# Designs tried in a protein design run: designed miniproteins, single chains. Part 95

Each design is a single chain, and the fold is of that chain. pLDDT is the mean over its residues in the fold that is shown.

## One batch from the design tools (miniprotein)

Design m3299
Fold by ESMFold2-Fast:
Structure m3299 (fold): chain A 86 residues (1-86)
Amino acid sequence: MEAIEKALEDAREAAELAEEGAKTGKYSLEELIGQTIRAIGSAIDAELAARRAGLSEEEIEKVREEGMEAAKRANEALKVGYEKLS
């Protein structure tokens, strides 16, 4: 459970940093890409941790949804940052 929560927290933190960096202009495009990769990787880690813990398919799907929402947020922030540079 802790491993799943940690991975989801890492994914959400990466998304929050990407959103703030894109909004404030303090992050470079490379830094936004880095946070997006981190969010996606942490989302995958959370799903794998849920499977390893023997959670039900329904519980695994909820973990996947939470992780992918964080990854989506980071990717949207990356798009905003990219558009500002284009």
Scores: mean pLDDT 84

Design m3300
Fold by ESMFold2-Fast:
Structure m3300 (fold): chain A 76 residues (1-76)
Amino acid sequence: MEYKFGIKLELTEDGNIKVYLVLLKTDSNGNTTIVKEELIGELPAIPDSVEIAEKLQELFKKADEKAEELLKELEK
């Protein structure tokens, strides 16, 4: 059994992008399923390059924190 993390993006009506950390699980039959989705932050839909880079750094830090929490829950 293998766990992988991914990022999911979703556009909002307010012109923002919601960023989710997704936990993927591959079973012994090779089927991959989404086990959890955790909202880690939001980005503007029409970003400038500097703003998006700074926000991505913040989001990756939150993703790491959430990934550690999810892995601890799975090891119980």
Scores: mean pLDDT 73

Design m3301
Fold by ESMFold2-Fast:
Structure m3301 (fold): chain A 108 residues (1-108)
Amino acid sequence: KSIDKSEIKLSKDQQQAIELLLEAERILTKLLEQETDPELKQKIQEALGYIQEALINIYRKDLEGAIKSLEEALKLLEQLLAQKPSPDLQKALELVKEALELVKKALS
């Protein structure tokens, strides 16, 4: 879900974190559509759910909530990467890691 950034007064770090998470969401949504393994599909859906929750928390300025959601997303993405390595999944993992660091920086 895209929200108009011009209507929300966010820091540069928060805006960058949102852009990274939206790119990760796009990649994971494409992977979900291509995946045939029901167990892997469920884990991708759960990771997407946590990314969506983190985006909502950033827009609400609940940065502590966003950090918790992103940490849960990272755990799932690391499990997925261990089970089925792919360049797209690795990129999604790195985007979520970068977004987490930006949210932590915005909180400090």
Scores: mean pLDDT 84

Design m3302
Fold by ESMFold2-Fast:
Order: C-alpha cells, then structure tokens, then sequence
Structure m3302 (fold): chain A 72 residues (1-72)
C-alpha cells in the first residue's frame, strides 16, 4: 500500500462511519485519532498500552506520508 493510499483509506473510512465533517486541512493522523476514539466510545473498549504505542507510531507515519503527498 502506498503512502497516498494509506492517507486516502483513513479519510474514506471516516466518511463511511459518518464522523463529524472535518476541515479540508485536517491531517490524516487527526482523522485516524477521531476514528479510533469514535469506535472505542461506541464499543466501550480501551486499547492496551502496547496498542496505544503502536497506534501513535502509525499516526507519526501518517503525518509523514501526508506531508509527502502535499509536497507533490
């Protein structure tokens, strides 16, 4: 999966879950965080500390991927 496909996938999932309309300039990492919070709230579930660390790493990679996409 390309960096561009990762960013677009996150935004498309957010749209399908009827999340609040995000600003056009919202980062993919912000969308991913809101998406996770919405899912956790709906199911009353919490991530383990290890899963939280991995998620923060993924968000950092998404930020880097989105900057790369915007530079094009």
Amino acid sequence: MTDEERVELIRNIAKKLNLPELPDDARASEVARMLLEAILKANGTELSPEEKEKFEEILKELDEAEEKVKAR
Scores: mean pLDDT 68

Design m3303
Fold by ESMFold2-Fast:
Structure m3303 (fold): chain A 65 residues (1-65)
Amino acid sequence: MEKVEKIVEALRELGAEFAAGLVRLEAEQGASVEDVAKSAVAAVRHYLGEEAAERLREIIEEILK
């Protein structure tokens, strides 16, 4: 759960509040941190574009190390 909260904070910093709510819901339903990370990147890519998704992916890799 600690890593999920860090992903939520990263999404909030990027202005992706919708994606933050989505990944928190998935974690509550028992999704793994890896699945939560994939959902976060997919949502950011769809709504904010490739550059934002790339930056989020780098932040998530740092969180998951």
Scores: mean pLDDT 80

Design m3304
Fold by ESMFold2-Fast:
Structure m3304 (fold): chain A 72 residues (1-72)
Amino acid sequence: NAAQAAQTRAGEISDRALEVVKEAREVLKLIEQGKFDEAKKRTTPEVARAALALAEHYGYPEEVIEKIKSLL
């Protein structure tokens, strides 16, 4: 069933998006805690982009936003 296959693919994409958002949240916490080196080691470009979008959306301090931009 093509519809079931499409639903499964959509679920896998959603799961990956949720994992990226979770990792972005952890990276933001590490930056806020001053653990920038640890955050940098964990950050992929996709996670950095997600973290930047979240930080801008929630109005994080400019210092945090600039640190995230340095990871891109």
Scores: mean pLDDT 76

Design m3305
Fold by ESMFold2-Fast:
Structure m3305 (fold): chain A 83 residues (1-83)
Amino acid sequence: ATVRWQVEVLDENGNVLLTVTVEVPADASPEEATIKALERISGTKPEDILSVEEVERLSPDEAVVKVTTKNGTVYLRVRRLPA
């Protein structure tokens, strides 16, 4: 079974720059969905990701995460979609 996550790239003001939907195993963490989305958005490799930090929880299925890479920091809003 798989689950879909909507991942939005945010600018410095919290505006959405880009939206992608990724499909991961139903037991996958929000971190796994975030990493998969970054691979699709920018070709970011797992080894280039230094940390994934939840900075704001909006609901049980939605959070803002801060991803630090060797090239800088990006903020993403991640939301688990209904089955």
Scores: mean pLDDT 82

Design m3306
Fold by ESMFold2-Fast:
Structure m3306 (fold): chain A 60 residues (1-60)
Amino acid sequence: GAAARAAAERYTALAVEAARAGDGEKANQFGTMAAIAAPDDAGRRRAGEATRAALEEAGL
């Protein structure tokens, strides 16, 4: 539902922010929370891809 999608998007944003700040542990924790909150497989994939891309950009 809309609430699950909003939660996944919020946690994904936090994961990306943590990665940019150099906090790989926090980025992975928020990425995991985004995946858990996601309502479907597509949402889980988007969260994982965004988290990984941010970590790669940060050199983590």
Scores: mean pLDDT 85

Design m3307
Fold by ESMFold2-Fast:
Structure m3307 (fold): chain A 93 residues (1-93)
Amino acid sequence: SLIDVYRQMLDLLVEAEKRLEKAKSDEEMKEIVDELVKQLRPLIAQLPPSVQKVYNTSLKNLEENKDDKLMLLMTLGVEQIHLIVELRALERE
């Protein structure tokens, strides 16, 4: 279901944020981002086309900022809020 896809995406973002907060090198941050993007791509592909564009933009932002911890954490925080809002909307429908 769409709810299950959003929950999986949210779990991945939460875990990535925890790992990034503890990362001590650019190499660790790049590994975390690469694994996150790899795991998010097949989930985003399951979303309606109208929604895919939003999350594909988020993936691009993560890939372009792999060496900027603050930008990565901000991006993950914003996307977590978006996913929580989407989940709450879907649970009402």
Scores: mean pLDDT 84

Design m3308
Fold by ESMFold2-Fast:
Structure m3308 (fold): chain A 92 residues (1-92)
Amino acid sequence: SMEELKAQFEALKKDFELLKKELEERRHLLSKSEQEKVDETIKRIEELFKKIEEYLKKGDLEEAKKYIGEFIIEQGSMTVMVMHARIKEKLE
């Protein structure tokens, strides 16, 4: 349903903000190329947010679901980046 999809999107946005904060706190542990990759991933996710919000406003469930799927994949990439940063922190 539209309400379930909106609730899922709000939960995913909260998870994204948590991952973003963890990467920001550990940014000093990342190489310049790793920092650039983080910044580009965040930028792509923020662009996906705009598309999801647009399709949710239009009531287009299929397109909204498609972009939520793409968002989940990008967020998964951020989770890997957080794990990498945490491993580097432990090795200090």
Scores: mean pLDDT 87

Design m3309
Fold by ESMFold2-Fast:
Structure m3309 (fold): chain A 108 residues (1-108)
Amino acid sequence: MEALKELLIKLAKEIIKVLKEALEKTEDEEVKKKLEELIKEIEEAIKEIEEAETIEELLEAAEKVIKAAEEALKILKELGEKFSELILELEILIGLLRIVVGVVKLIS
């Protein structure tokens, strides 16, 4: 379980890095506020991953990261080509998280 927690936290932190880079590249104050709120949601989910005592709690926390990341992806796609590299990075990270969550569900 410890190795799984470390992997999920690493992926969540990489998502936060992508969102922070997007935050620096945008001039839109409403978009900035939404991205800051999503970063806080992912940071809270990381704490839930660290504190998880069961696989069910761990999966619930990982799903919160995925949901926040998918909402951020939707926002970045609406902003267009300037964010294309960050969109690709975020899609890869979400895909990796979904694979990890799917594998854990199969072996649980």
Scores: mean pLDDT 88

Design m3310
Fold by ESMFold2-Fast:
Structure m3310 (fold): chain A 85 residues (1-85)
Amino acid sequence: SERVERLVEQLERIIDYGVKFNLPEEKLRELVRELARHYGFSEEQAERLADIAVEAYKDYKAGKNREEIRQRLREEVERLFAEQE
């Protein structure tokens, strides 16, 4: 879905920014929670998205496969949107 792909792209941009500037995990979580609120997610869903993004951030820094990380982000984002409906 276009909505899923858009959110995944925005999450990847936040993660890339975080890696480039060595952003603290807490600050990454804040940025992702704000993004989640703009998508109409609940506070609980926003925290879950932040947890998912922090795991992806750690994997990016560990040099794990970016395509596999992107696929996990897509699957988790799809689950969150399904719960919102």
Scores: mean pLDDT 86

Design m3311
Fold by ESMFold2-Fast:
Structure m3311 (fold): chain A 68 residues (1-68)
Amino acid sequence: SEEEGLRAAEENREYLRKTGKLPKFPLSEETKEAIRYTAAALIAIGEAFDRGEKTASKEEIEREKKKL
């Protein structure tokens, strides 16, 4: 069941934590970069909509990412 699967996953995480192998915070630099890119993309698309455009270019997204 889903409940049994979640319990097994939690027990496995507890075992890894007890052995000192599970990170206290799960956010990697790759994950942080993905979050920054997504935020920049949403800002750039919003600005594009204000200009009457349907999407933002990669160059516009990269410019917004540099501001974060």
Scores: mean pLDDT 72

Design m3312
Fold by ESMFold2-Fast:
Structure m3312 (fold): chain A 69 residues (1-69)
Amino acid sequence: SSAEAAENLEKVLEDPRAARILAGLLGVSLETLRRALELLKQGDEEGVRELTGASAEDVAKAARIALAM
């Protein structure tokens, strides 16, 4: 869900190491991740896919992986 993805992404962005790992996993910049967080907070899952190339669910999963590393 957008809420779960937003929670995980917000936690990633609080950790500079996790943020770099997630940016690398998705092939995007940190600025793009911050923009994706705002779209997720709005429930704009289509906008997240257009911006990142990944679904909100995939962003949530990648964020969990980044936080575990």
Scores: mean pLDDT 84

Design m3313
Fold by ESMFold2-Fast:
Formats: sequence, C-alpha cells, structure tokens
Structure m3313 (fold): chain A 75 residues (1-75)
Amino acid sequence: GPLPPPPAPRPVIKPSNYPFSKEVLEQLADILGLDEETKERLLKMFEEGKPFQEIVLEALEAAGVPEWVIERVKK
C-alpha cells in the first residue's frame, strides 16, 4: 500500500519535558537510598507540578549531599 507522506518539519515546541516522569523520579529516589517518607514527598512535589530542578534539589538534600554540590546543581 502507499506510504503516508513524511510529516512536515515543525518548530520545536518545548512543553513540560517528556524525559522527566514519575518513574524517573522514583528511580532517582531508589538510587539515592531515600526513605519512603522522602520519596512520597518528592512524588507529591511532582504531582503539584514543581520543576524538575526543585525536586532534584530536595532529593539531594534528603540524601545528605553536601551543600556545595547542591549549589552546583542549581547553577
């Protein structure tokens, strides 16, 4: 059968980033060894629509990462 025409190039719309998801956040919490209460708090921040950077900073602080590393993540 005939193939559909290729989609025309469109300007890249940058919605909320698809690479960051609830599953990625859960994996991050597991990697950092966070307790269940902290993990639930991070998931709540995600559900509230907090930016990824803010959620990651909260996870790092809860994991006991030094403040200078947190400042580097903030940029």
Scores: mean pLDDT 68

Design m3314
Fold by ESMFold2-Fast:
Structure m3314 (fold): chain A 77 residues (1-77)
Amino acid sequence: MLSLATAPSSEVKVGDRVVVTFKAEGKVLAVADGVVVAEEGDTAFVKVELSEEQAAALAAAEEAGLKVTAEVKRAPA
């Protein structure tokens, strides 16, 4: 699991299931499930359920010097 601190793209609350989309240069690198564990101001703290393959893809993008962004949205009910 990865701990992520980010400003969510939709309104979220502690305990909400979220979908975290990791992008570089508009390309989707990984889409992972997460849970909001804390919220403070404009920042949500999310526990992200990354697979080993997704974690490797993100690490490779960062090693290549790409700016990886995380977009957090509430999961559909």
Scores: mean pLDDT 76

Design m3315
Fold by ESMFold2-Fast:
Structure m3315 (fold): chain A 70 residues (1-70)
Amino acid sequence: SEDTRKAAVLLHRAYGLSQRQVAELLGVSVPTVTNAIRESGGAVTISQKRAAEYLGVSQEELTRRARALA
């Protein structure tokens, strides 16, 4: 979905996670993340709060998982 693409771009750019780490956080395959980031074209960034909401986790949980993987 579009929300998944925006979350993938945020996690990759804002948290510095690799595509593999983003895939692990989102529960999807690495090619899915790669395609999501590429499909975003204009590279729209969203807030950490909105990314957590799109993923169905708390903002604190998203930050904790991202830091643990980085």
Scores: mean pLDDT 70

Design m3316
Fold by ESMFold2-Fast:
Structure m3316 (fold): chain A 81 residues (1-81)
Amino acid sequence: MTAEEARKLGREGLELAREGKREYEEALARGASGTEIAAAGLRLIAGGTLGKLALEAGKKNGDEEAVKLGEEALRIAGGKL
């Protein structure tokens, strides 16, 4: 994975994690269906997954931007995959 690919992956993961968390919290607050809650949760997990990949690639390549993006995505996803 190139540094550019790692940064792109980190940006995609961060966006997906932010969207998934917002949708998940909104769905819970309004008493949405289990399907809607699950869909938002899956997006949050996907965002964290992409963030972890970007973090690992960034560390390997010395790309601080990819590391920062990946760490933020993982933080939003609760630090777990």
Scores: mean pLDDT 81

Design m3317
Fold by ESMFold2-Fast:
Structure m3317 (fold): chain A 90 residues (1-90)
Amino acid sequence: AEELLQRAREHLQKAEEYLKKAKENIDTPEAIEYARKAVEHIGEAVRAAGELTRLGIDTPEVVELSDRMTKLAEEAYELIRKAQELLKKK
């Protein structure tokens, strides 16, 4: 249980780091790659949190992680769209 919680936290931290890099490089092809890596890490956090939920673990920290995963996924897809639009404008 604790190991799954730590995995989710570590992956969300990695997702946040990649989203920061995507924002800093938003007008470059690298921004899309960074945002995609963030999505991969969010996916791993979702898997870990899903397993915690199956075990009936509903601590405030798990709820907070679930909210954060949804928010970060939304940000990652928005950054991919913005980067694609900026690259298309020449």
Scores: mean pLDDT 81

Design m3318
Fold by ESMFold2-Fast:
Structure m3318 (fold): chain A 70 residues (1-70)
Amino acid sequence: MDAAVSQSDRTLQDALALSKLDPQRMQQLADQAAAAKKRALEDPEKAPEASQIANEVRLQIEEIRRQYEE
């Protein structure tokens, strides 16, 4: 198990949860998170880079979630 894969998966799950609120934006973020996860799984050497991308996407998702605070 890698932190990069776990971070990407959590980010993807968060994006999917928010797709009810902003489907277009969440689709783009989900695509980025999925790509990062795939890259980390297929190319271990790219795991640190994938982790960085997942973290950036996660911050964007968190910002969007705050706007839809319930």
Scores: mean pLDDT 70

Design m3319
Fold by ESMFold2-Fast:
Structure m3319 (fold): chain A 81 residues (1-81)
Amino acid sequence: MEEAKKKYKEAIKKLSENLTPEDRQRLVELVKKLREAGVSDEEIADFLDDLFYQDVIDILKKEGNEEAIKYFKEDYEKRRK
């Protein structure tokens, strides 16, 4: 479990490092516009989780860590509530 969590955090860090400054700026502006349009913070969080879900899975698959993939999928499903 702890190793799976560590690998998951490493995948998130790699995803963040792979985002260009332009992509980060676009995400910041998108979140700002969604808030101004009256979209709730909960809906914005769900949207961002959906947007990055596949990218995180792809990173974890490249690392060959099936336990980390399982942990991420279970955490994602739990957030859907």
Scores: mean pLDDT 66

Design m3320
Fold by ESMFold2-Fast:
Structure m3320 (fold): chain A 69 residues (1-69)
Amino acid sequence: KLEETFKAINEEAEKIKKKIKENPDLKARLGDPKTKTLREANAEEIIKHIDEAEEENKKAALEIEKAEE
C-alpha cells in the first residue's frame, strides 16, 4: 500500500537525517560559523530536502485518501 511505502520511506529518511545532522552538528559545535565548510552547508540542504520530501509524501498519501471518497 502507498501509505506503508511512504511510512517506510519517511522512517529511513529520518534515520539518514539523524546521521547527517550528527556529523555537521559535531563540527558546528566545535567550530565557529566562519569555519563552516561546504560539506556542512550541503548537509543542511540535504536535511531540508528530506523534510520537504517527507511532507510531500504525507500530502500525497492524504490526497489519495481524499480522492478515494
Scores: mean pLDDT 62

Design m3321
Fold by ESMFold2-Fast:
Structure m3321 (fold): chain A 68 residues (1-68)
Amino acid sequence: DDEKKKQELKNKAMETWNVVQDGVDAALSAKRQGEAAGDAAGAEAALQAATDRIDEAMKQGLDFVKSV
């Protein structure tokens, strides 16, 4: 059922987008907190960890699209 597959793809895209938005918000918050504390290295590490999480979520979303 092509319509059902379309709906599954849309739902997966929305889930992936939500994870990306949450990751971006967390990354910006961690960066600002680290900067305020004078911990530039910690701020960079937190931003990188959040970026890695976002990349992983996007890759999983793309893999799902490719599997359909």
Scores: mean pLDDT 75

Design m3322
Fold by ESMFold2-Fast:
Structure m3322 (fold): chain A 106 residues (1-106)
Amino acid sequence: MVERLRREVERAVEELRRRGLDDTADAVERASEVALEEGNLKTVEDLARAARLVANAPESIRDDVAATVTRSAELYREGNVRGGAVTFTSGLIRTIGDEIGRELGL
């Protein structure tokens, strides 16, 4: 379902741009293009999830979470695709979710 994942990324990127998080939006968009070209659909899904977590993060931690996602997406794009050094993982998504949950008292 490549087209479905592409739409999920597009929606998440649009949400980030509406929040003024253009750097994170650009990083996620570029990383997702690389992941799609390499056939790494799980990474595309993880990028879309991370982008949505950033967009919906409480203001108190949003910039911190955005910076983490931006850096991870940039590292993935800069050459980690073939090197197997994936900084963008399900573990990162879980960590971001836990940080948001803690801030919300969950």
Scores: mean pLDDT 73

Design m3323
Fold by ESMFold2-Fast:
Structure m3323 (fold): chain A 58 residues (1-58)
Amino acid sequence: GDPAAVFAELVLLASEHGVAMPVAAPRPTAEDARALLRRLYEEGVIDRAEYEEWLARL
């Protein structure tokens, strides 16, 4: 997958749902994308099925 593209899409989703974002690294990694994805799941922005689908894109 493309971790940077996934991270960018997750940042947009977080912003749309009012989740405060830390300043992104210049080149996001798969770990950065996974951490953001977990946060969105824990905050109820996405459900478990959406969480698994996003993980499959990494």
Scores: mean pLDDT 76

Design m3324
Fold by ESMFold2-Fast:
Structure m3324 (fold): chain A 80 residues (1-80)
Amino acid sequence: EVEEAERRAAEVGRALAEQAKVDPERVAAVLDEDAATAEARGDAEMAALIRELKEAALAGDAERAAALAAELARLYLEKL
């Protein structure tokens, strides 16, 4: 289950990097909102990872975006 969630999250991370080539402002706005939501919940670690994901996606680094998205999924599952 965790491995499947990580693999799916990695696919989303790659898709975010591709979408950032088309609409970088929208990708940045969505990830900024997610990071702010994580901070409001007191989850600084998740907020930091989401901000790193934003940087990777905007840089067009699909592999780094995939790795960061997988790590976010892992962190989320660990907190359940």
Scores: mean pLDDT 82

Design m3325
Fold by ESMFold2-Fast:
Structure m3325 (fold): chain A 85 residues (1-85)
Amino acid sequence: TEELFQQAAEHYQQAYTNAKKGIEEATGKAKEYLQKGLEALSKGDFDEAIKYLKKGIEEATGKAKKYAEEALKNLEEAKKYYEQV
């Protein structure tokens, strides 16, 4: 339905925005993994994006970790909504 697509799109936008903020706050391996996650997300590869966001979260601390966790949560929700259509 249009409502499921709208929910997926909103969660995708929140995932993208939070991943960008996480990259801005991150350093070292955390930044590299989050950048790979965002690149995968921009290409529509949800599974690759989730994989790299999880790796980024493991390496991240502070604000970077918070933003990366929000990005992952929203991306997993976006995937669920896309799978329901």
Scores: mean pLDDT 85

Design m3326
Fold by ESMFold2-Fast:
Structure m3326 (fold): chain A 72 residues (1-72)
Amino acid sequence: SSMDEKLKELLREVSKRFPEVKPLTDKAIQAIDNGDWTGFFASIQQIIQLLYERDPEAAEEFVRRLSEILLS
């Protein structure tokens, strides 16, 4: 779906900027492909936590963009 593609694009952008979250973004992308929303949100929670520790502004932008995609 268009939402799935937007979520994957956002996750790939984040992993390029913060390579340390790549294992979690890869898990989130795999969860989308499998329709595993429980696994997706578990991975997202961990990504958000790590981003807040590294760059709070980037974390806030990630949460905003994620919310816009999920609530559209």
Scores: mean pLDDT 89

Design m3327
Fold by ESMFold2-Fast:
Structure m3327 (fold): chain A 101 residues (1-101)
Amino acid sequence: SELDKLIEEIKKIVEEMRKNRDDPAALVEAFSRLLKIAQKAIDYLKEKGLTELAEELRRIFSEAAHRFQEALDAGDYDAAVEAMIEFAERLITLIEKAKKE
């Protein structure tokens, strides 16, 4: 399904982030890719009338984006990677929840 493809792409991005933990350019690129997947998931949820899940996803994304930027600004790449992985795991959980509805 479309949602299964999104989950697999998220998992791939997470593994790439783990391998490039100390490369800020690679982390920014990985975050950009997660943002595009999150937007596709939000659009899908809205189209299916799952507006509460779409709002929840927007909220967790905004929180994750803030934490990621603060970590990068501080030069704390471990914290940046942690924030992105936590966001990715939450995104997968919400997508899997949407598949059941």
Scores: mean pLDDT 82

Design m3328
Fold by ESMFold2-Fast:
Structure m3328 (fold): chain A 62 residues (1-62)
Amino acid sequence: SELEKAIEYAKELGEKLAALLEKHLGLPATAEVEKVDENTLKLTITAGDLVLEDTFDARELV
């Protein structure tokens, strides 16, 4: 489904962003993707005390 492709894309994007944060901050970083509703995904990146979150329309990622 298009939503599954959007989730996969968001996970890959999050992993790349987490890797960049690890490289620049010297801290472990994790990325999590959550389905908020039928068309909305939430990406959360955590590195120590830093928490970054954003929401995406899944339809725009496919």
Scores: mean pLDDT 80

Design m3329
Fold by ESMFold2-Fast:
Structure m3329 (fold): chain A 65 residues (1-65)
Amino acid sequence: SMEVERAREIGRELGIRLARAGVTDPEEIRRAERVFGRSLRDRGWSEEAVEAGVRAFREALERET
């Protein structure tokens, strides 16, 4: 559970940063999602945490636009 919450925090922060940087291109956003998810998997995070992090990233991006 803490791993999932931590992933959500990281994803949210990343989403906010990209939104503030003016990233609105769908392809660039999808690339960022893939890189972020792969990074978490490479670090041994659970698939549940990866999914939660990527979702939080997407939601934060949508909210900040």
Scores: mean pLDDT 84

Design m3330
Fold by ESMFold2-Fast:
Structure m3330 (fold): chain A 74 residues (1-74)
Amino acid sequence: SKRAREAAELLIEGIANKDPQKAAQAGTILADMSVEELEEAIAYVEELLAQGKISQATADAVIATLRDVIAAKA
């Protein structure tokens, strides 16, 4: 979904650039997302990593955050 990609991109920017405003904005979106949308966001981050568009460290941090949000909704 568009929202899943947008949330992933904001979280990547927040983590990679150490931007607390973007991280907070991403967090607000993640709180309202379904588990399905969070799983779509993980898949998108994995695709960006496979394309060499983000570092492994950024991908690991973003995916860990998304997985924590999924666990909190279970």
Scores: mean pLDDT 84

Design m3331
Fold by ESMFold2-Fast:
Structure m3331 (fold): chain A 112 residues (1-112)
Amino acid sequence: SEIKEARHTLVKAALAYSAKKNPERYGISSLSSEVDKELVNDVLNASKVLLDDDATRDIALSVAGYVTKNPSDFPKLSKEDLEKVLSKDAKAIAVTFKVSIEDVKEAVDNYN
């Protein structure tokens, strides 16, 4: 469904943000300085889809507002770095965006 794909987009944004804000937690030694402009645009589109999703609408709008003001907090990530975030915080991300842990894993596999 479009709602499921939009929630996966929020998960991808959370993975990028987590890596950027606390790389030491995940054992990430270097991050790209390149902004993931496609991910930022995908979040804006996802927030419009999620206007009809009572469970995630408010968090989606909050994330969309944040990415607009702070696009540099959403770097391009390697699959290895995504898997490092997944290994520590998959459950927390899943709970936040009302998805399963399997959905978080799918978002990592489909990130690029």
Scores: mean pLDDT 85

Design m3332
Fold by ESMFold2-Fast:
Structure m3332 (fold): chain A 79 residues (1-79)
Amino acid sequence: AEARIVLESDSVEKAVAAMIEAVGIAIEYGAELESKISGNEITLTIRHESLEAVRRATEEIVKYAEKLGLKVKSVELFD
């Protein structure tokens, strides 16, 4: 299973904090994480054999990003 999260940040500090937390969450779930930055946009791709693991990791990352005040542009889940 795979998830793609697209975040928008108005500050480098918030972007870095979100990425560090995403790495930590991915490690806790044993998931693969790919990060791409383009301008003010951050794309996070999460992969795991378990759809439940991908879903839970995605929910935690989105919750943390929202807590930091980042805009969540899109969240896509692929089974």
Scores: mean pLDDT 84

Design m3333
Fold by ESMFold2-Fast:
Structure m3333 (fold): chain A 76 residues (1-76)
Amino acid sequence: SKAEEMYKKMKENPELTKEGLREMAKEYEEAGLLEKAKELEEALKSEEKFEEIIKKIVKILEENSKRVQKQLAEEA
């Protein structure tokens, strides 16, 4: 799945993942999700929170993917 591929890339390339998280924080700011943007910025400053945020992001992506798939199936 998309979320699983993202998690695998994050584990294999932590430096690239940090840059990706900075881009995500900017996207969240532009979308008006300021609280999520702050969480990502805090994770980048703390190695302990970094791993927790990665797990949170993967979980959210999986839930969003399931939700979208369910809505598409219900519309069909």
Scores: mean pLDDT 68

Design m3334
Fold by ESMFold2-Fast:
Structure m3334 (fold): chain A 72 residues (1-72)
Amino acid sequence: SEKVKIAKEALEKLVELGFISEAGAKELIQVIEKDPSLALSILKSLAVKAEEKGDKKSAEILREAVKKIEKL
């Protein structure tokens, strides 16, 4: 699924930035692979958390991923 690919790429970048752990990313990827419709809600929730923490880079990655999925 294209939604799964976009979400997975975003989550992998968040791990590189230290915003989420590798274990946390793997759990979210498994959830999204089982139900791709959850990708938008998960990424939007993470974007809110990134903004609350003042993590502008993580928030931008998440907003761009959401935008890409919404265009599908």
Scores: mean pLDDT 88

